# Designs tried in a protein design run: designed miniproteins, single chains, continued (2). Part 4

Each design is a single chain, and the fold is of that chain. pLDDT is the mean over its residues in the fold that is shown.

## One batch from the design tools (miniprotein)

Design m4107
Fold by ESMFold2-Fast:
Structure m4107 (fold): chain A 95 residues (1-95)
Amino acid sequence: ADAETVARIVEEALRMLAAGAAPEDVLAAMRAALREAGVHPAALAALEKAAAGETELAPEEVAFAEEALRVLQERKIAELEAAGAPQEWIDAVRE
């Protein structure tokens, strides 16, 4: 699925949460919408593993998750630095 479709599904999930829907119901609805939108089978499999409480990831999944976390941390640090946030907040993101 394209980024716009994923963003729309996430926005709908956030609206459901704001309306007081249970987190598990929102997750189930998001999963169904992502499947209908044609999200890559590997991404759906990873989400289903996480939802089932599986703690073991394939080495490729671990490497991807670590890289994604690193990119998100770097992006958040850059946003905080640009906003002039206290060093303590920036240090917390690095942890």
Scores: mean pLDDT 59

Design m4108
Fold by ESMFold2-Fast:
Structure m4108 (fold): chain A 84 residues (1-84)
Amino acid sequence: MLEEILERLKEVAKRLMERAPEFKKTVETAVELAESAFELHEDEKEIKAALLYALRVLKSIARNNNDEELLEEVEELEEEVREA
């Protein structure tokens, strides 16, 4: 379940980097942090915290880019992480 959220987060990140290339490095860093949490932590709580942090970064960039579609997808992923 959390692995499926990570894959969807990576797809949102990819589209965001295509639409806002000036934020590519910031987006890549957020994705790397989320991926690293799955490798380094066995505690689901720590993995969820890393996913929420990465989603918060993506949400900020989507808002700055006025991308309502990607903003809605990020907010849906945040809700799914909180409910998992």
Scores: mean pLDDT 84

Design m4109
Fold by ESMFold2-Fast:
Structure m4109 (fold): chain A 82 residues (1-82)
Amino acid sequence: SMMEEKIKEIEKIVEEGEEKVKNKDKLSAEELREAYERIAKAGKEAKDLGASDELIKRAQEVGLELFRAYETKKAQEARAAA
């Protein structure tokens, strides 16, 4: 179904986000911000579609880790540029 296809797409986005968390030290602040925004959108869509609590929780946890990585990297890049 269209709903199942959309949930699978969201699962893939979450998996890609998990991979970015593992490689966060190699990513720029911009890449981390884009990853966070992508996960935040996917998480909202998962809730709207009635996806599993497990998938919604995974999206929230990945999004939070990416956001924290983004804030840290942004501060590091600003310090390096000064």
Scores: mean pLDDT 87

Design m4110
Fold by ESMFold2-Fast:
Structure m4110 (fold): chain A 120 residues (1-120)
Amino acid sequence: SAKQEAQDRIKALIEKIEEQIKLLQEQLAKVKANPSDQELQENALRVTIDTLETVAMALEALATWAESLGLQDLAEQLRRLAEELKETLEEVQQAPTVEEALQIAIKKLQEVLEKLKELA
């Protein structure tokens, strides 16, 4: 059924986001241990930005798919989460330190993860 397929796709996205959160937590540990390593700091920021963009695109793709099956409420919830990540991307880009950027991104991804679990 469309509902079962939606649940399966949401669960797959949950697993992907959990993996991305772990990756960013590892980057945060490296950033904290190496505050003067400019190359490491810049690479961690790029990984953080790429992660938020990738998750936002995945949410938008899932929303478009859900709309095509008449799952309008699910599509609206997924689009809202994608917009929240887009706003968070702007906050990450404006953060005074890479450590703060990572903390902002991790917190928002954890909030998105909990909302997705409610939709599954």
Scores: mean pLDDT 91

Design m4111
Fold by ESMFold2-Fast:
Structure m4111 (fold): chain A 67 residues (1-67)
Amino acid sequence: MNEAKALKEAAEQIAAGSDAGKIAEQIREKSPMAARVVESLDKAIKEGKLTQEQAATLLKSAAEALE
């Protein structure tokens, strides 16, 4: 899978309320870089530093930058 596509799909799932940690596990084998980014955001969400909406927005922006 393309890393940019993985980040876009992760952003959509997180925006829909899916657990970011679970998403990271699902994409890790095919898109290890995207998985690490999603894992970092999952930690920030659980620590209260980011909302799920903010994390989804950041992932979408990262995906658009990679194209």
Scores: mean pLDDT 80

Design m4112
Fold by ESMFold2-Fast:
Structure m4112 (fold): chain A 97 residues (1-97)
Amino acid sequence: MKKKIEELEKEAVEALVKALRTGDPEAVREAALKIIELLKLKDYLTAEILLSMLAMARWLHKDDPELKAVIDEAIEIVNKFVKGEISEEEAKKKLRE
């Protein structure tokens, strides 16, 4: 289990760094999907840190309204999952559409 969490943390960080650097909406969705997987494994601290960094992507790409909308939607979906308002399956479906 520990090795799987470490690999997933690495993948989540890589997706997030790509989102921060490129403003790629697909990288934003991928980062959010990895955050949900970390939450499922009860890695709450890492997930919260990565979610906060994803929110910072809005500031770096403030002139891109499409990217801002994707980031806002991704953060809302992750927060609804954390609150138990939506299932893992529903959250992943929303992030892939």
Scores: mean pLDDT 79

Design m4113
Fold by ESMFold2-Fast:
Structure m4113 (fold): chain A 77 residues (1-77)
Amino acid sequence: MSKEEVAEEVKKLAKEKGLTMVSEVEVVEVNEEGFKGVMGAAAALDKKGNFTVVVVIDAEEEGKEIEELWLKQYEAQ
């Protein structure tokens, strides 16, 4: 995905989870050994007013397993 597409996915995820975004989406291109892709993040408040961060990672094919594992770890928390 492009940086713009990742930013839109962050906004979509926040809306789906019922979070109130309190920052704009920050988007970073990553080109490191073992991970290539685009990462978007935004600060948000949950329904109870707790501060949280919404993160979307669009990893290239090599990074898909790492992305999936990371997302599952985040959901388990």
Scores: mean pLDDT 68

Design m4114
Fold by ESMFold2-Fast:
Parts: sequence; C-alpha cells; structure tokens
Structure m4114 (fold): chain A 77 residues (1-77)
Amino acid sequence: GTILDRIEVIEYGKKLGLSDDEISGAASAWYSAGVDEESGIRTLIQMGFSEEKAREITKAAIGSTPEETMKKVKELS
C-alpha cells in the first residue's frame, strides 16, 4: 500500500472507533514488526495491551499495512 500520512492513520483509527492510544499502539506495532516480533509485543504491552492481544496484533502487523493492523486491533478490542 501507499505510505499513509499521520492524519490518514489517525482518521482511519477513529473511523474504526479506536482511541488515540490504541492508534499509537497499532502504528508502533507495525513499525516494530519491521525489526522483530518480540519488539512489537513489548511495545504493545507497554501501551497497556494484554500479552495475548499484543501477540495477535504484532503477527497481523508483519507483512501488512498500518490499515490492516488497525483493523486487527479493532477486532481484538
């Protein structure tokens, strides 16, 4: 997909009914998944997600777009 600017990412997350913190967590997981799965999981746990949800979101972020990752966060919320 195309690179989403910060405004598009926030607006998309709000459309899904996510909080600003959940949007930030999803974006951080997506960026961290480019490094490794463990970093993504740790980031989400620091943001207040459970270990199980952090794992699912991070796995969804690997090889996906920010939009797809945010949809997964919404499904797990």
Scores: mean pLDDT 65

Design m4115
Fold by ESMFold2-Fast:
Structure m4115 (fold): chain A 72 residues (1-72)
Amino acid sequence: MEEAEKHYKRAKEALEKGDKDTAIVSYANAALAYLQAGEREKAREIVREMGKELGLSDEQVEAVFRALEDVA
């Protein structure tokens, strides 16, 4: 959980600074850490939040989540 929370915090800080590239990477790392911890629903919430903040479609959000599941 600590690694996932660290990455999530970094993603939020990057968004506040307008650093979208760092926000994307940090959100993805947070979701991946939750998936590795067995927290699948929490990982899905993180990817959905990323999609809302970055203007991704529902289809793009689902594609990102599935790609992260394949790596986890």
Scores: mean pLDDT 83

Design m4116
Fold by ESMFold2-Fast:
Structure m4116 (fold): chain A 72 residues (1-72)
Amino acid sequence: SELLQAVINRDFKKIEEALKKDPKSKEALTALNNAAGAYGGEEVLRIAEELVKKLPDNKIAQQALQNAKISL
């Protein structure tokens, strides 16, 4: 619920901080993917690109990057 609220509030910093604490958190990964699909923008793209560098085989991270690129 905290990370879902961060998506609604466009608090991308909170999502980024959650991913730095646990980059494999399904909740944080889902929040990033939802933010990328709903809003896009340079900040979300940067977070998704850095995440994919750390987790190149993670499907949710890959989808977040794809959505962020489309939403620019």
Scores: mean pLDDT 83

Design m4117
Fold by ESMFold2-Fast:
Structure m4117 (fold): chain A 105 residues (1-105)
Amino acid sequence: APSAAQRAEVKAQIKELFRKAVEYYVKAQENKDNPELKEEYLRKATEELSKAAQLAVRYDLSDEEIQAILDEVRASLPPEQHPIADRLIESFLNEVERLRALEAS
């Protein structure tokens, strides 16, 4: 099992990756009139979420630990970004469950 120090470091990495995903998603929405740039930012947002989900599964974080991290990031964001954060939280939790199912197979 990972040490408390390793778990704290991984949680900090997940917070940063999730924050980057929100930032890229916001940039994608700001670039609605540039389809190529919008798609590039959505791809980057998905890549950051995927990295964060992989860390959560690799280090065997509980659902409660994951939710606490996501709630902390959401609380740190401007209120206008909360709907984006909520959508990305749903996508993140779905990816974690998908990866856990693959590990069990």
Scores: mean pLDDT 87

Design m4118
Fold by ESMFold2-Fast:
Structure m4118 (fold): chain A 88 residues (1-88)
Amino acid sequence: SGIEDAVRDLEKQKDQLLEEFKKLSPDDQEKVIERARALVRQSERELGERHPDTLTMRRILAEILKANGREEEAQKLLDRIKEIDPDA
């Protein structure tokens, strides 16, 4: 599906995405975060909370949040991943 392809592409390009993200203005960084949050919600709705691609998208969001200096929000997201998949 389109969401699975989008998550796979983002994971493949994750390091480049993070490097480009750091070069953005604060307003543009916020737009990227909003889009990443929307992709997490879409993955949860279409694939389910426990789907590997949903967990991957949540990890990508957590890394973006860390790059933006939102370490507490990133950690809460990682904790939620661990609650869903303790072996992650």
Scores: mean pLDDT 85

Design m4119
Fold by ESMFold2-Fast:
Structure m4119 (fold): chain A 87 residues (1-87)
Amino acid sequence: MAKEYYEKAKEYLKLAEEHRGTPEGLDAALKAVSYAKKALELGYEEAKEVLEKAEKLLAEEVTELLTSAVDKALEEQEKRKKELAEQ
């Protein structure tokens, strides 16, 4: 049902907002886009607003995750240097 896809899209959009800046948030944003597109294809026009919000959030989360992943990779590299110092 179109409404069921719309409800799932809203649920995943909420999860994406709650887990912003995490891989879980990125996955939720991708699912929100997918379900919103399905609802819209089935004629549920209210899904267009959710789709636009999910696409914007996905673009923002990709940018934030790329920044966070670089920071985390640098931390992990520093930890590896300390661990390997005794090898």
Scores: mean pLDDT 76

Design m4120
Fold by ESMFold2-Fast:
Structure m4120 (fold): chain A 111 residues (1-111)
Amino acid sequence: SLAEKYRALALELMDTMDEEEVIAIAREEGMSDEQIEEFLKKGREVLRTLAVQAKVARRRASERERKALLLLVLAEAIELKVPQEEIEEALRQLLEAGATTEEEVREVLAL
């Protein structure tokens, strides 16, 4: 499905993040070492997703990381069968927040 394709691409983009960098970001966000260990046990994607969200919110994310978050948001919206109007509103909010760019949205939607 398109949602599976988007999720797979997002995970590929996030796999370029060093685990030590992901852990450092989690600590910066106020997570305890116990919480970080628990989240790492839940799967590679969980803590990386949180790290990407934190980096985007703080405007420290790379283009690759912003695209990964955009792909995850779109994958979830498709899986939940969110109406197109609500997806368009969510994309507008991400653009206004500086969480993505018009070019990044265009590139991802062309996939």
Scores: mean pLDDT 83

Design m4121
Fold by ESMFold2-Fast:
Structure m4121 (fold): chain A 71 residues (1-71)
Amino acid sequence: NLEKAYKLIDELKKKYNLSEEQVENLRKLAELRPELTLDALEKISKVKDEEQVKEAIELMSKEAEELLKKE
């Protein structure tokens, strides 16, 4: 569900101060792979440690950027 993924991305942006690049990459990934992106973001959102959440988001953003270059 793309709408749920967008909502969660906006929530994570507000809570963890994500960069515009990270937000854009996550939104593009959600458009390309909505179910997988939503599942990954929901799992990340349940992590209690802020640094682990930020690291997971950074890795996901980098993977999205590389995937989008090949599409």
Scores: mean pLDDT 80

Design m4122
Fold by ESMFold2-Fast:
Parts: C-alpha cells; structure tokens; sequence
Structure m4122 (fold): chain A 75 residues (1-75)
C-alpha cells in the first residue's frame, strides 16, 4: 500500500477503542482483538499491513478484514 490509511486511527485512538471496533466487525475474542489493537498501536506506519496479516493468520476472511479497515478509518 502506498499510504497507510489506518495510521491516524492507530495514533489518535485508545487501544480499547481500536479493540472494540475490531470485535464489532469480527468474531474474534477479547484477547485476539486486544492483540490486534496492540499491533496497530505498535506499528502505526504499517497498521493496515500488520492488522491484515494478523487477522488472516486467525482465519478472518478478506471481506471481514476490509470491513475492519473501513470501520477503523471512520474513527
């Protein structure tokens, strides 16, 4: 990706807010969503890449990953 569209969301929102949005758009557990939020906070410059890779590893569909990215961009 040329520009990380989630960088602003990752830098300006709390871990708890990011985790809540991830949980609302996926069937992930609280622990899994919290870990995804931790990855966004740790890597804001690569937020979409690290999130997408982690969610794919957990078996989240491409459609659900895209929905999570759109929901986080709306924050």
Amino acid sequence: MRTDVLREAAETNSRETLAAVIRENTDLSEEQANRAADLLVAHPERATDVLGTYLATLGVSREQIEAVIEALRAL
Scores: mean pLDDT 81

Design m4123
Fold by ESMFold2-Fast:
Structure m4123 (fold): chain A 72 residues (1-72)
Amino acid sequence: PEQTLTVRFVAVYDLSGNLIKEINAVVTLTTPEALPDAKAGLEWTVLADELAQKFGAKPTDAVKLRIEAVET
């Protein structure tokens, strides 16, 4: 089933794990399939995607994300 996620971009880290900046930007994503273990309050760190790069991250940087809401 389609799933709508409200995701907050929290912070950007460089390749060495140093904090570059805090972002505090919210985006809404609709996924065609439910993400495994997606729930409000979950945080994870991933390599910077195209959206994170719009906030000044480089493709080699890591971005901390937080799920604010999950709707199915």
Scores: mean pLDDT 69

Design m4124
Fold by ESMFold2-Fast:
Structure m4124 (fold): chain A 84 residues (1-84)
Amino acid sequence: SSSIEVLGIGVEEVAPNKFRATVRVVSDASEEEALKVAAEAAKEAVERLTGLKAEVVSARIVSKEKLPDGRTLYTVEVDVEAIE
């Protein structure tokens, strides 16, 4: 089984209903799985913040760090839009 943990999420509104989230994820799973988890976490955070439905516009890994325990720390940037 894969171990994936979201350590933190920061959300910034960059334009009306447009958000940039920075998500830190520790994972022993694939890069694609880490991106998926980060994107879902960012979407849920924007939906909680706005009370609106949200969609993920883009997600990308901006840094990777191999940890001493064999897991990788990913920093993922996610662009999210709230739908009125």
Scores: mean pLDDT 86

Design m4125
Fold by ESMFold2-Fast:
Structure m4125 (fold): chain A 100 residues (1-100)
Amino acid sequence: SKYEEARKLLDEAIQELEKDFTNAVRLVLKAIELVRDDREGTAELLQYLADKLSEKNFPKEAVEHLRKAAEAARNGDEVAFYKHLTEAFAIVKKYLQKKK
């Protein structure tokens, strides 16, 4: 399914995150595009990403923005979705710059 393909792209993005942040972001956006017609699938994808980043001890603020993006996706609120997704990426990027 498109959802299973999107999940694999997220797993690849998570592995790329510390090596190539720009490529990781591209993979996340590609995963989102695969499920764009499925609000619940998009929300589940963002919850999965949030859970994986939480497991890897990424900043709580970034995880919270991903969970808010998931809720925005369920509600069809594209403005809130991209706002929270962009904030999550910014926090993750800053964290990785300090961690390395």
Scores: mean pLDDT 87

Design m4126
Fold by ESMFold2-Fast:
Structure m4126 (fold): chain A 80 residues (1-80)
Amino acid sequence: EAAEEAVKIAQEISGDKERVSVAAASYGLQELVDEGKITPEQATWAGLAVRIAAGLKGKDYVSKEEAIEAIRKGLEQAAK
């Protein structure tokens, strides 16, 4: 749920409905921190996961589905 909300915010500010840049994902995650929906630690892990996913493809962006998956994985890592 939080992952989908972060991606929705990222796409709204970027105007891109197909792709999520690392910067846009970081913005969406920061909005969730400001709203008290996730912790700064969770946002840090989620943002790192998006950056790694983009980097593995030699890009600074990921697809909407990849962004949601990466954020979920990052949030899971923060919980462990």
Scores: mean pLDDT 82

Design m4127
Fold by ESMFold2-Fast:
Structure m4127 (fold): chain A 89 residues (1-89)
Amino acid sequence: MEAVEEARAALDKLIAESEKIDPTAAGMVRAIYNAALAGAPADVIRKLAEEGKKRMSPEAKSLVDKAARIAIGLVEGPEAARQAVEELK
């Protein structure tokens, strides 16, 4: 599978897992994913994740952090996306 496809699959899985834990976290993971698809800079994605996770449980924060890492990888390029997915396996 191409690195971009693996990163997208990982983000879809994080959304599904977040929905089971906290619908607000699922909304934040979706927002992060959409920002990356729109080509938002890595700094913007990082700030979005940091603001969002301030009001979340530790489990939800972990999922948002994973989503932000993958999303930043997608913005930086296929090699960065591949590294982010591998780090989170």
Scores: mean pLDDT 78

Design m4128
Fold by ESMFold2-Fast:
Structure m4128 (fold): chain A 100 residues (1-100)
Amino acid sequence: MEEAKERLRRILEALGAPEEAERLLEAIEKEEAGTLTDEERIEALRALALALGVDPAEADELAEAIARAIREGKALDPETQARAAAVGARVKARIDELEA
């Protein structure tokens, strides 16, 4: 876990996103402590997606859909879940490329 955090920090710094790196690492530490809110998690993931080249409109739309579901106490729509998984896969692929 510590190695994964350091790796992510180096990648985001190399992309010129040190502020996004700090926010994401803080969110990971809060998650480990059990204090991370769902809204903070969404914000951290959005920042990561933006730093890795995901379209801002796509990132915003997905973040709003997730935040709305949480506010209304509803489960995520299956289509929104599929979109989130697709974005996550693209983020992972980009990280893997930057590690090579």
Scores: mean pLDDT 70

Design m4129
Fold by ESMFold2-Fast:
Structure m4129 (fold): chain A 70 residues (1-70)
Amino acid sequence: SEEKIEELVREIERIAEEHPEDLSKQARLIEEKLIEYGLSREQAEELVLTAILHGLDKEVVRERLRKYLG
């Protein structure tokens, strides 16, 4: 649902803000949160990689989340 997508976008932003200098920790925490919201480990790993490569751009993250949760 769109509500889950917007909540996850906010959670990803929060994780990045709380751990700005630790990309490995950001990746782990984001992956864990994605799995909690219903993504498989493979889907979560793919999304985390895409998100990190795009500097956690909100539009890119939102678009990818819609693929799995929309």
Scores: mean pLDDT 83

Design m4130
Fold by ESMFold2-Fast:
Structure m4130 (fold): chain A 76 residues (1-76)
Amino acid sequence: DAREAVARYARRAAAAIAAGDEVAYTLALAGIYIAARQLPEEERERVLALMREAQAAVAAGDWDAAVAAFRRLAEL
């Protein structure tokens, strides 16, 4: 189930950010992108939009916003 896989990896990404675990974070991101490719186009576009928001927050050092974005992604 691709939607369940996206949710699982999004939760792992949020946990990895909280733990400062860059390797776990990178693996979780890869898992989200791989699972998202199996979603219908509209759902995939929503996942990718939230991923862009989350990664922009990570790049800005806004960890609270990044975790919130990954939690929203897990609840889709």
Scores: mean pLDDT 86

Design m4131
Fold by ESMFold2-Fast:
Formats: sequence, structure tokens, C-alpha cells
Structure m4131 (fold): chain A 90 residues (1-90)
Amino acid sequence: VLQELKKLADEARDLAIQYQKQGDKEKAELALRLSQLLSVAATLLEKGYISDKEAKEIAKLGKKAIDAIKNGDLEKAKKLIEEIEKKIEK
């Protein structure tokens, strides 16, 4: 799970850089936010502040959010990112 979260955070970061170079500011900002949240989740898992089960659910949401950003479904991406944020805060 930890490796999955780190990989997804890296994928989201790479997408943010790619979209920023293309001038797609909204996709870049969403991908950057997602990368930051997934990195926080990985850190929380390493410190034992969240369970493997919680981390697994965050990883599933993260993968769906990456797919939504790639597909240009920005409303879906925003909702998935909000759901991840709520899981990290609680």
C-alpha cells in the first residue's frame, strides 16, 4: 500500500508538470493537489496515523482521480480529490 501511494503521488506530480508545460493550468493544479494529498497519506501511513485499510481506500480514490484528470472530467476529479482530503483530515 505504501509503495502504491508513493507511485500514485509520483504519477500525479509528473502529470502536473506535463500539463503545466502544455498550458493546461486547471489540470496542472488538480494533479498537483492530488500529488500533495497522496504524499501526505503515504507519510501518515509510515507514521502509523492511518491504517492499511484507510490507505488502500485513498489509493483507489487517487487512481480514479488520475484517470478523471487524464479524461478531462474535471468535476469528477475535484469530487474525488475532496473525498481523499476528507479521509486524510479524519
Scores: mean pLDDT 84

Design m4132
Fold by ESMFold2-Fast:
Structure m4132 (fold): chain A 80 residues (1-80)
Amino acid sequence: MLRPLSPEEKAWFDGKMGNARGYLEQARTSDPETRRRLVDQAMGDIEDVLRYMFANNKDISPVEPQLFALLTEAIELERA
């Protein structure tokens, strides 16, 4: 069974997702080269969260909608 997030883990996840969102917000109005770099940074933060969750059998349910939204936006921005 998956383990719930501690308050400290939730804070770390929120920080990583906040960083990713900030990079994607900047990417929306950036030139193509800067946009690619910012999307890469956002993807790094998303990957850090996913890697930690799978490695530690953590329940992603509380953060899954936000992670999915960020990943979807990153993919759309990379295709633009």
Scores: mean pLDDT 82

Design m4133
Fold by ESMFold2-Fast:
Structure m4133 (fold): chain A 65 residues (1-65)
Amino acid sequence: SREAIIRLLMEKAGMSRENAQRWVDALLSSDEASRRALVELAIKYGGLSEAEGEELLALVLAEQA
């Protein structure tokens, strides 16, 4: 769900709810390549582990299904 993605970004990346909502909108509106790039940015600069980044990607893909 959108809420699960928001909570992951807030809890693991330290984002505010408003910033997490903007990130969710960007992730859900992006193509596959842009989405992967956003997840890589969250790992590199947001402090997510690789495993947390993969969880983020899985939640985004589940929300689009």
Scores: mean pLDDT 82

Design m4134
Fold by ESMFold2-Fast:
Structure m4134 (fold): chain A 98 residues (1-98)
Amino acid sequence: EEALEEDWRAAERAIAERPTPAAASAARLLEIGRRMSEEEIRRAREALKLPVEERREVNAELLEELRARDPELVAGTSDVAPTLAVLLREWEEERRAR
């Protein structure tokens, strides 16, 4: 719980330092990732190892679950946002581990 929050906070700080349109999109993805449960994050991580068709199905399921909880959070978001949010978090983790 604490470790996950710290990861998102660090990524948000890095994005805030470079306010571009791309950074705004990344900030939305990080916010989506923060609102995802541990189970949803795990499902997205496993989906990254699947063929594109199965990954698309998992993304659709996760996006519907997120929309049911917070429609505003996922409004105007890409259909691959759940797995992309997890990729962004893992990239930040990998970078800090080095």
Scores: mean pLDDT 68

Design m4135
Fold by ESMFold2-Fast:
Structure m4135 (fold): chain A 83 residues (1-83)
Amino acid sequence: MKEEVLKELQRLREEATDPEIIELINKAIDAVKKGDLEKAIQYVTKVAELAARRYRETGDQRDFDLAVRATRIVKKLQELLKE
């Protein structure tokens, strides 16, 4: 399941244009690769929050989609962590 999450994070990075969001996604990818799921959750949660804030400011569907996808990745990471 770690490989699936990494693939989803890589796709999220391809869709992101904001340098701050890209940096957070890169940090999340590194955290997952190191097995630090708690840090990965923190970074991806920040991505979701920042994307949701941008969507509220701009109304851009891309920001909404990014927030939804990031939230989905957070749920998958929490699932990996809980057992």
Scores: mean pLDDT 84

Design m4136
Fold by ESMFold2-Fast:
Structure m4136 (fold): chain A 76 residues (1-76)
Amino acid sequence: EEEKLIEEISKVLAEKIDDPAVDSLQNLLLIYKAELTKESNIDEEEAKKDIEEERKKLNPESLKLLEELKEKLEKV
């Protein structure tokens, strides 16, 4: 079900955001997924900083979409 959610996220990004920020949005979602699955070869503090940096690159519409997708990912 996680894989299906990621596929749906990719479709939404491709259709709704024709934005160079799509790569940053995908990176953020991968970091969130890694946190949820507790797969950690990455320092948790580094992940937080990376999230903050990538979020700053997104416009307000992309940030809103990211939060919606993050909530869906957390519920799966």
Scores: mean pLDDT 63

Design m4137
Fold by ESMFold2-Fast:
Structure m4137 (fold): chain A 75 residues (1-75)
Amino acid sequence: MSPSERRIEEAVAKVRELIAQIKDEKKREEFLKRLEELYARAMEAVRARDSRAVMDLLGEIGKLGQEAEEAVKEE
């Protein structure tokens, strides 16, 4: 596994754990859909060796994690 692939996998795992804490089922499904779309794009960028796209997508995954954490705090 490449360092970039490992970073994506670790980021996705952390965000998935945060999303799992959301009690609203529809909101949780929406976040999971967004995460899966970002994961697919990130893995494509890793395969293409596009370092800029990997960094941008890691940032988007991180932002989604922050949004999920705030969603849990508001419940």
Scores: mean pLDDT 84

Design m4138
Fold by ESMFold2-Fast:
Structure m4138 (fold): chain A 78 residues (1-78)
Amino acid sequence: AERAIQLSVEAEELANEGDYDKHLEVAKKILPLAEQARAAQDGWSAGLAYRAMARVYELLGDEEMSEKYRAKAREIFR
């Protein structure tokens, strides 16, 4: 749980700095943690992981997958 939160914050900071490659590397570490957080019923960590997944897909140009994960994150933080 804490690891997913830390990686999500780090991905946001790197994205703000414009370091695209580092952002993708950090976000890729969050992807497997998103499923683990879901299984553990840790909505907060899952929401942060979904935001990171949405950013990864947005950067890859996959608007459909990006919106899917943005919707999942919004549902948790609603």
Scores: mean pLDDT 65

Design m4139
Fold by ESMFold2-Fast:
Structure m4139 (fold): chain A 80 residues (1-80)
Amino acid sequence: AEGGSTLNVEVVAEASKVEEVKKAAEEAARNAIQPGMPAAELEKRVEEAVKKIPGVKSAKASRSDPSRPVTEIKVTVKAA
């Protein structure tokens, strides 16, 4: 559906840990989502949670539309 907003999470991880980091980042993003939370707070909370995963070099979360609730989370992990 085209409604709502997508939370994009871009992660740079150690090459040997990309798959592990991707799984952990998806779980961290899922656990960070709370009903009624503004998208900006979701971005920051997800980014902080992902940065705490071993092997993560950098993490950035961004929303597609701040006026709409987050309905989709997309995690992309790139090797350092």
Scores: mean pLDDT 76

Design m4140
Fold by ESMFold2-Fast:
Structure m4140 (fold): chain A 87 residues (1-87)
Amino acid sequence: SMEEIEELYEKAKEAVENKDYETLFEILEKMTELALKEKDEELRKYIEKQMLEVITLALSEAAAENDEETKKKLVELANKIGKKLKE
């Protein structure tokens, strides 16, 4: 549901703010599962947009702290998600 997606998005933003990347990765995995099960193209696109915004925020925060390891993990995760969503 839209409400569930919005709740996950808010929790993901909070995880980025707290630099809790482990929780962020778990939330992104849940959002990916929701997107894969979604039959409505507009809602699926909305989930994908929310995920991209969170990943972009996390990359920005990691870059600001010169956290090259977290940046690498985020890019790898984004690539994995992108591959899953193309099916």
Scores: mean pLDDT 84

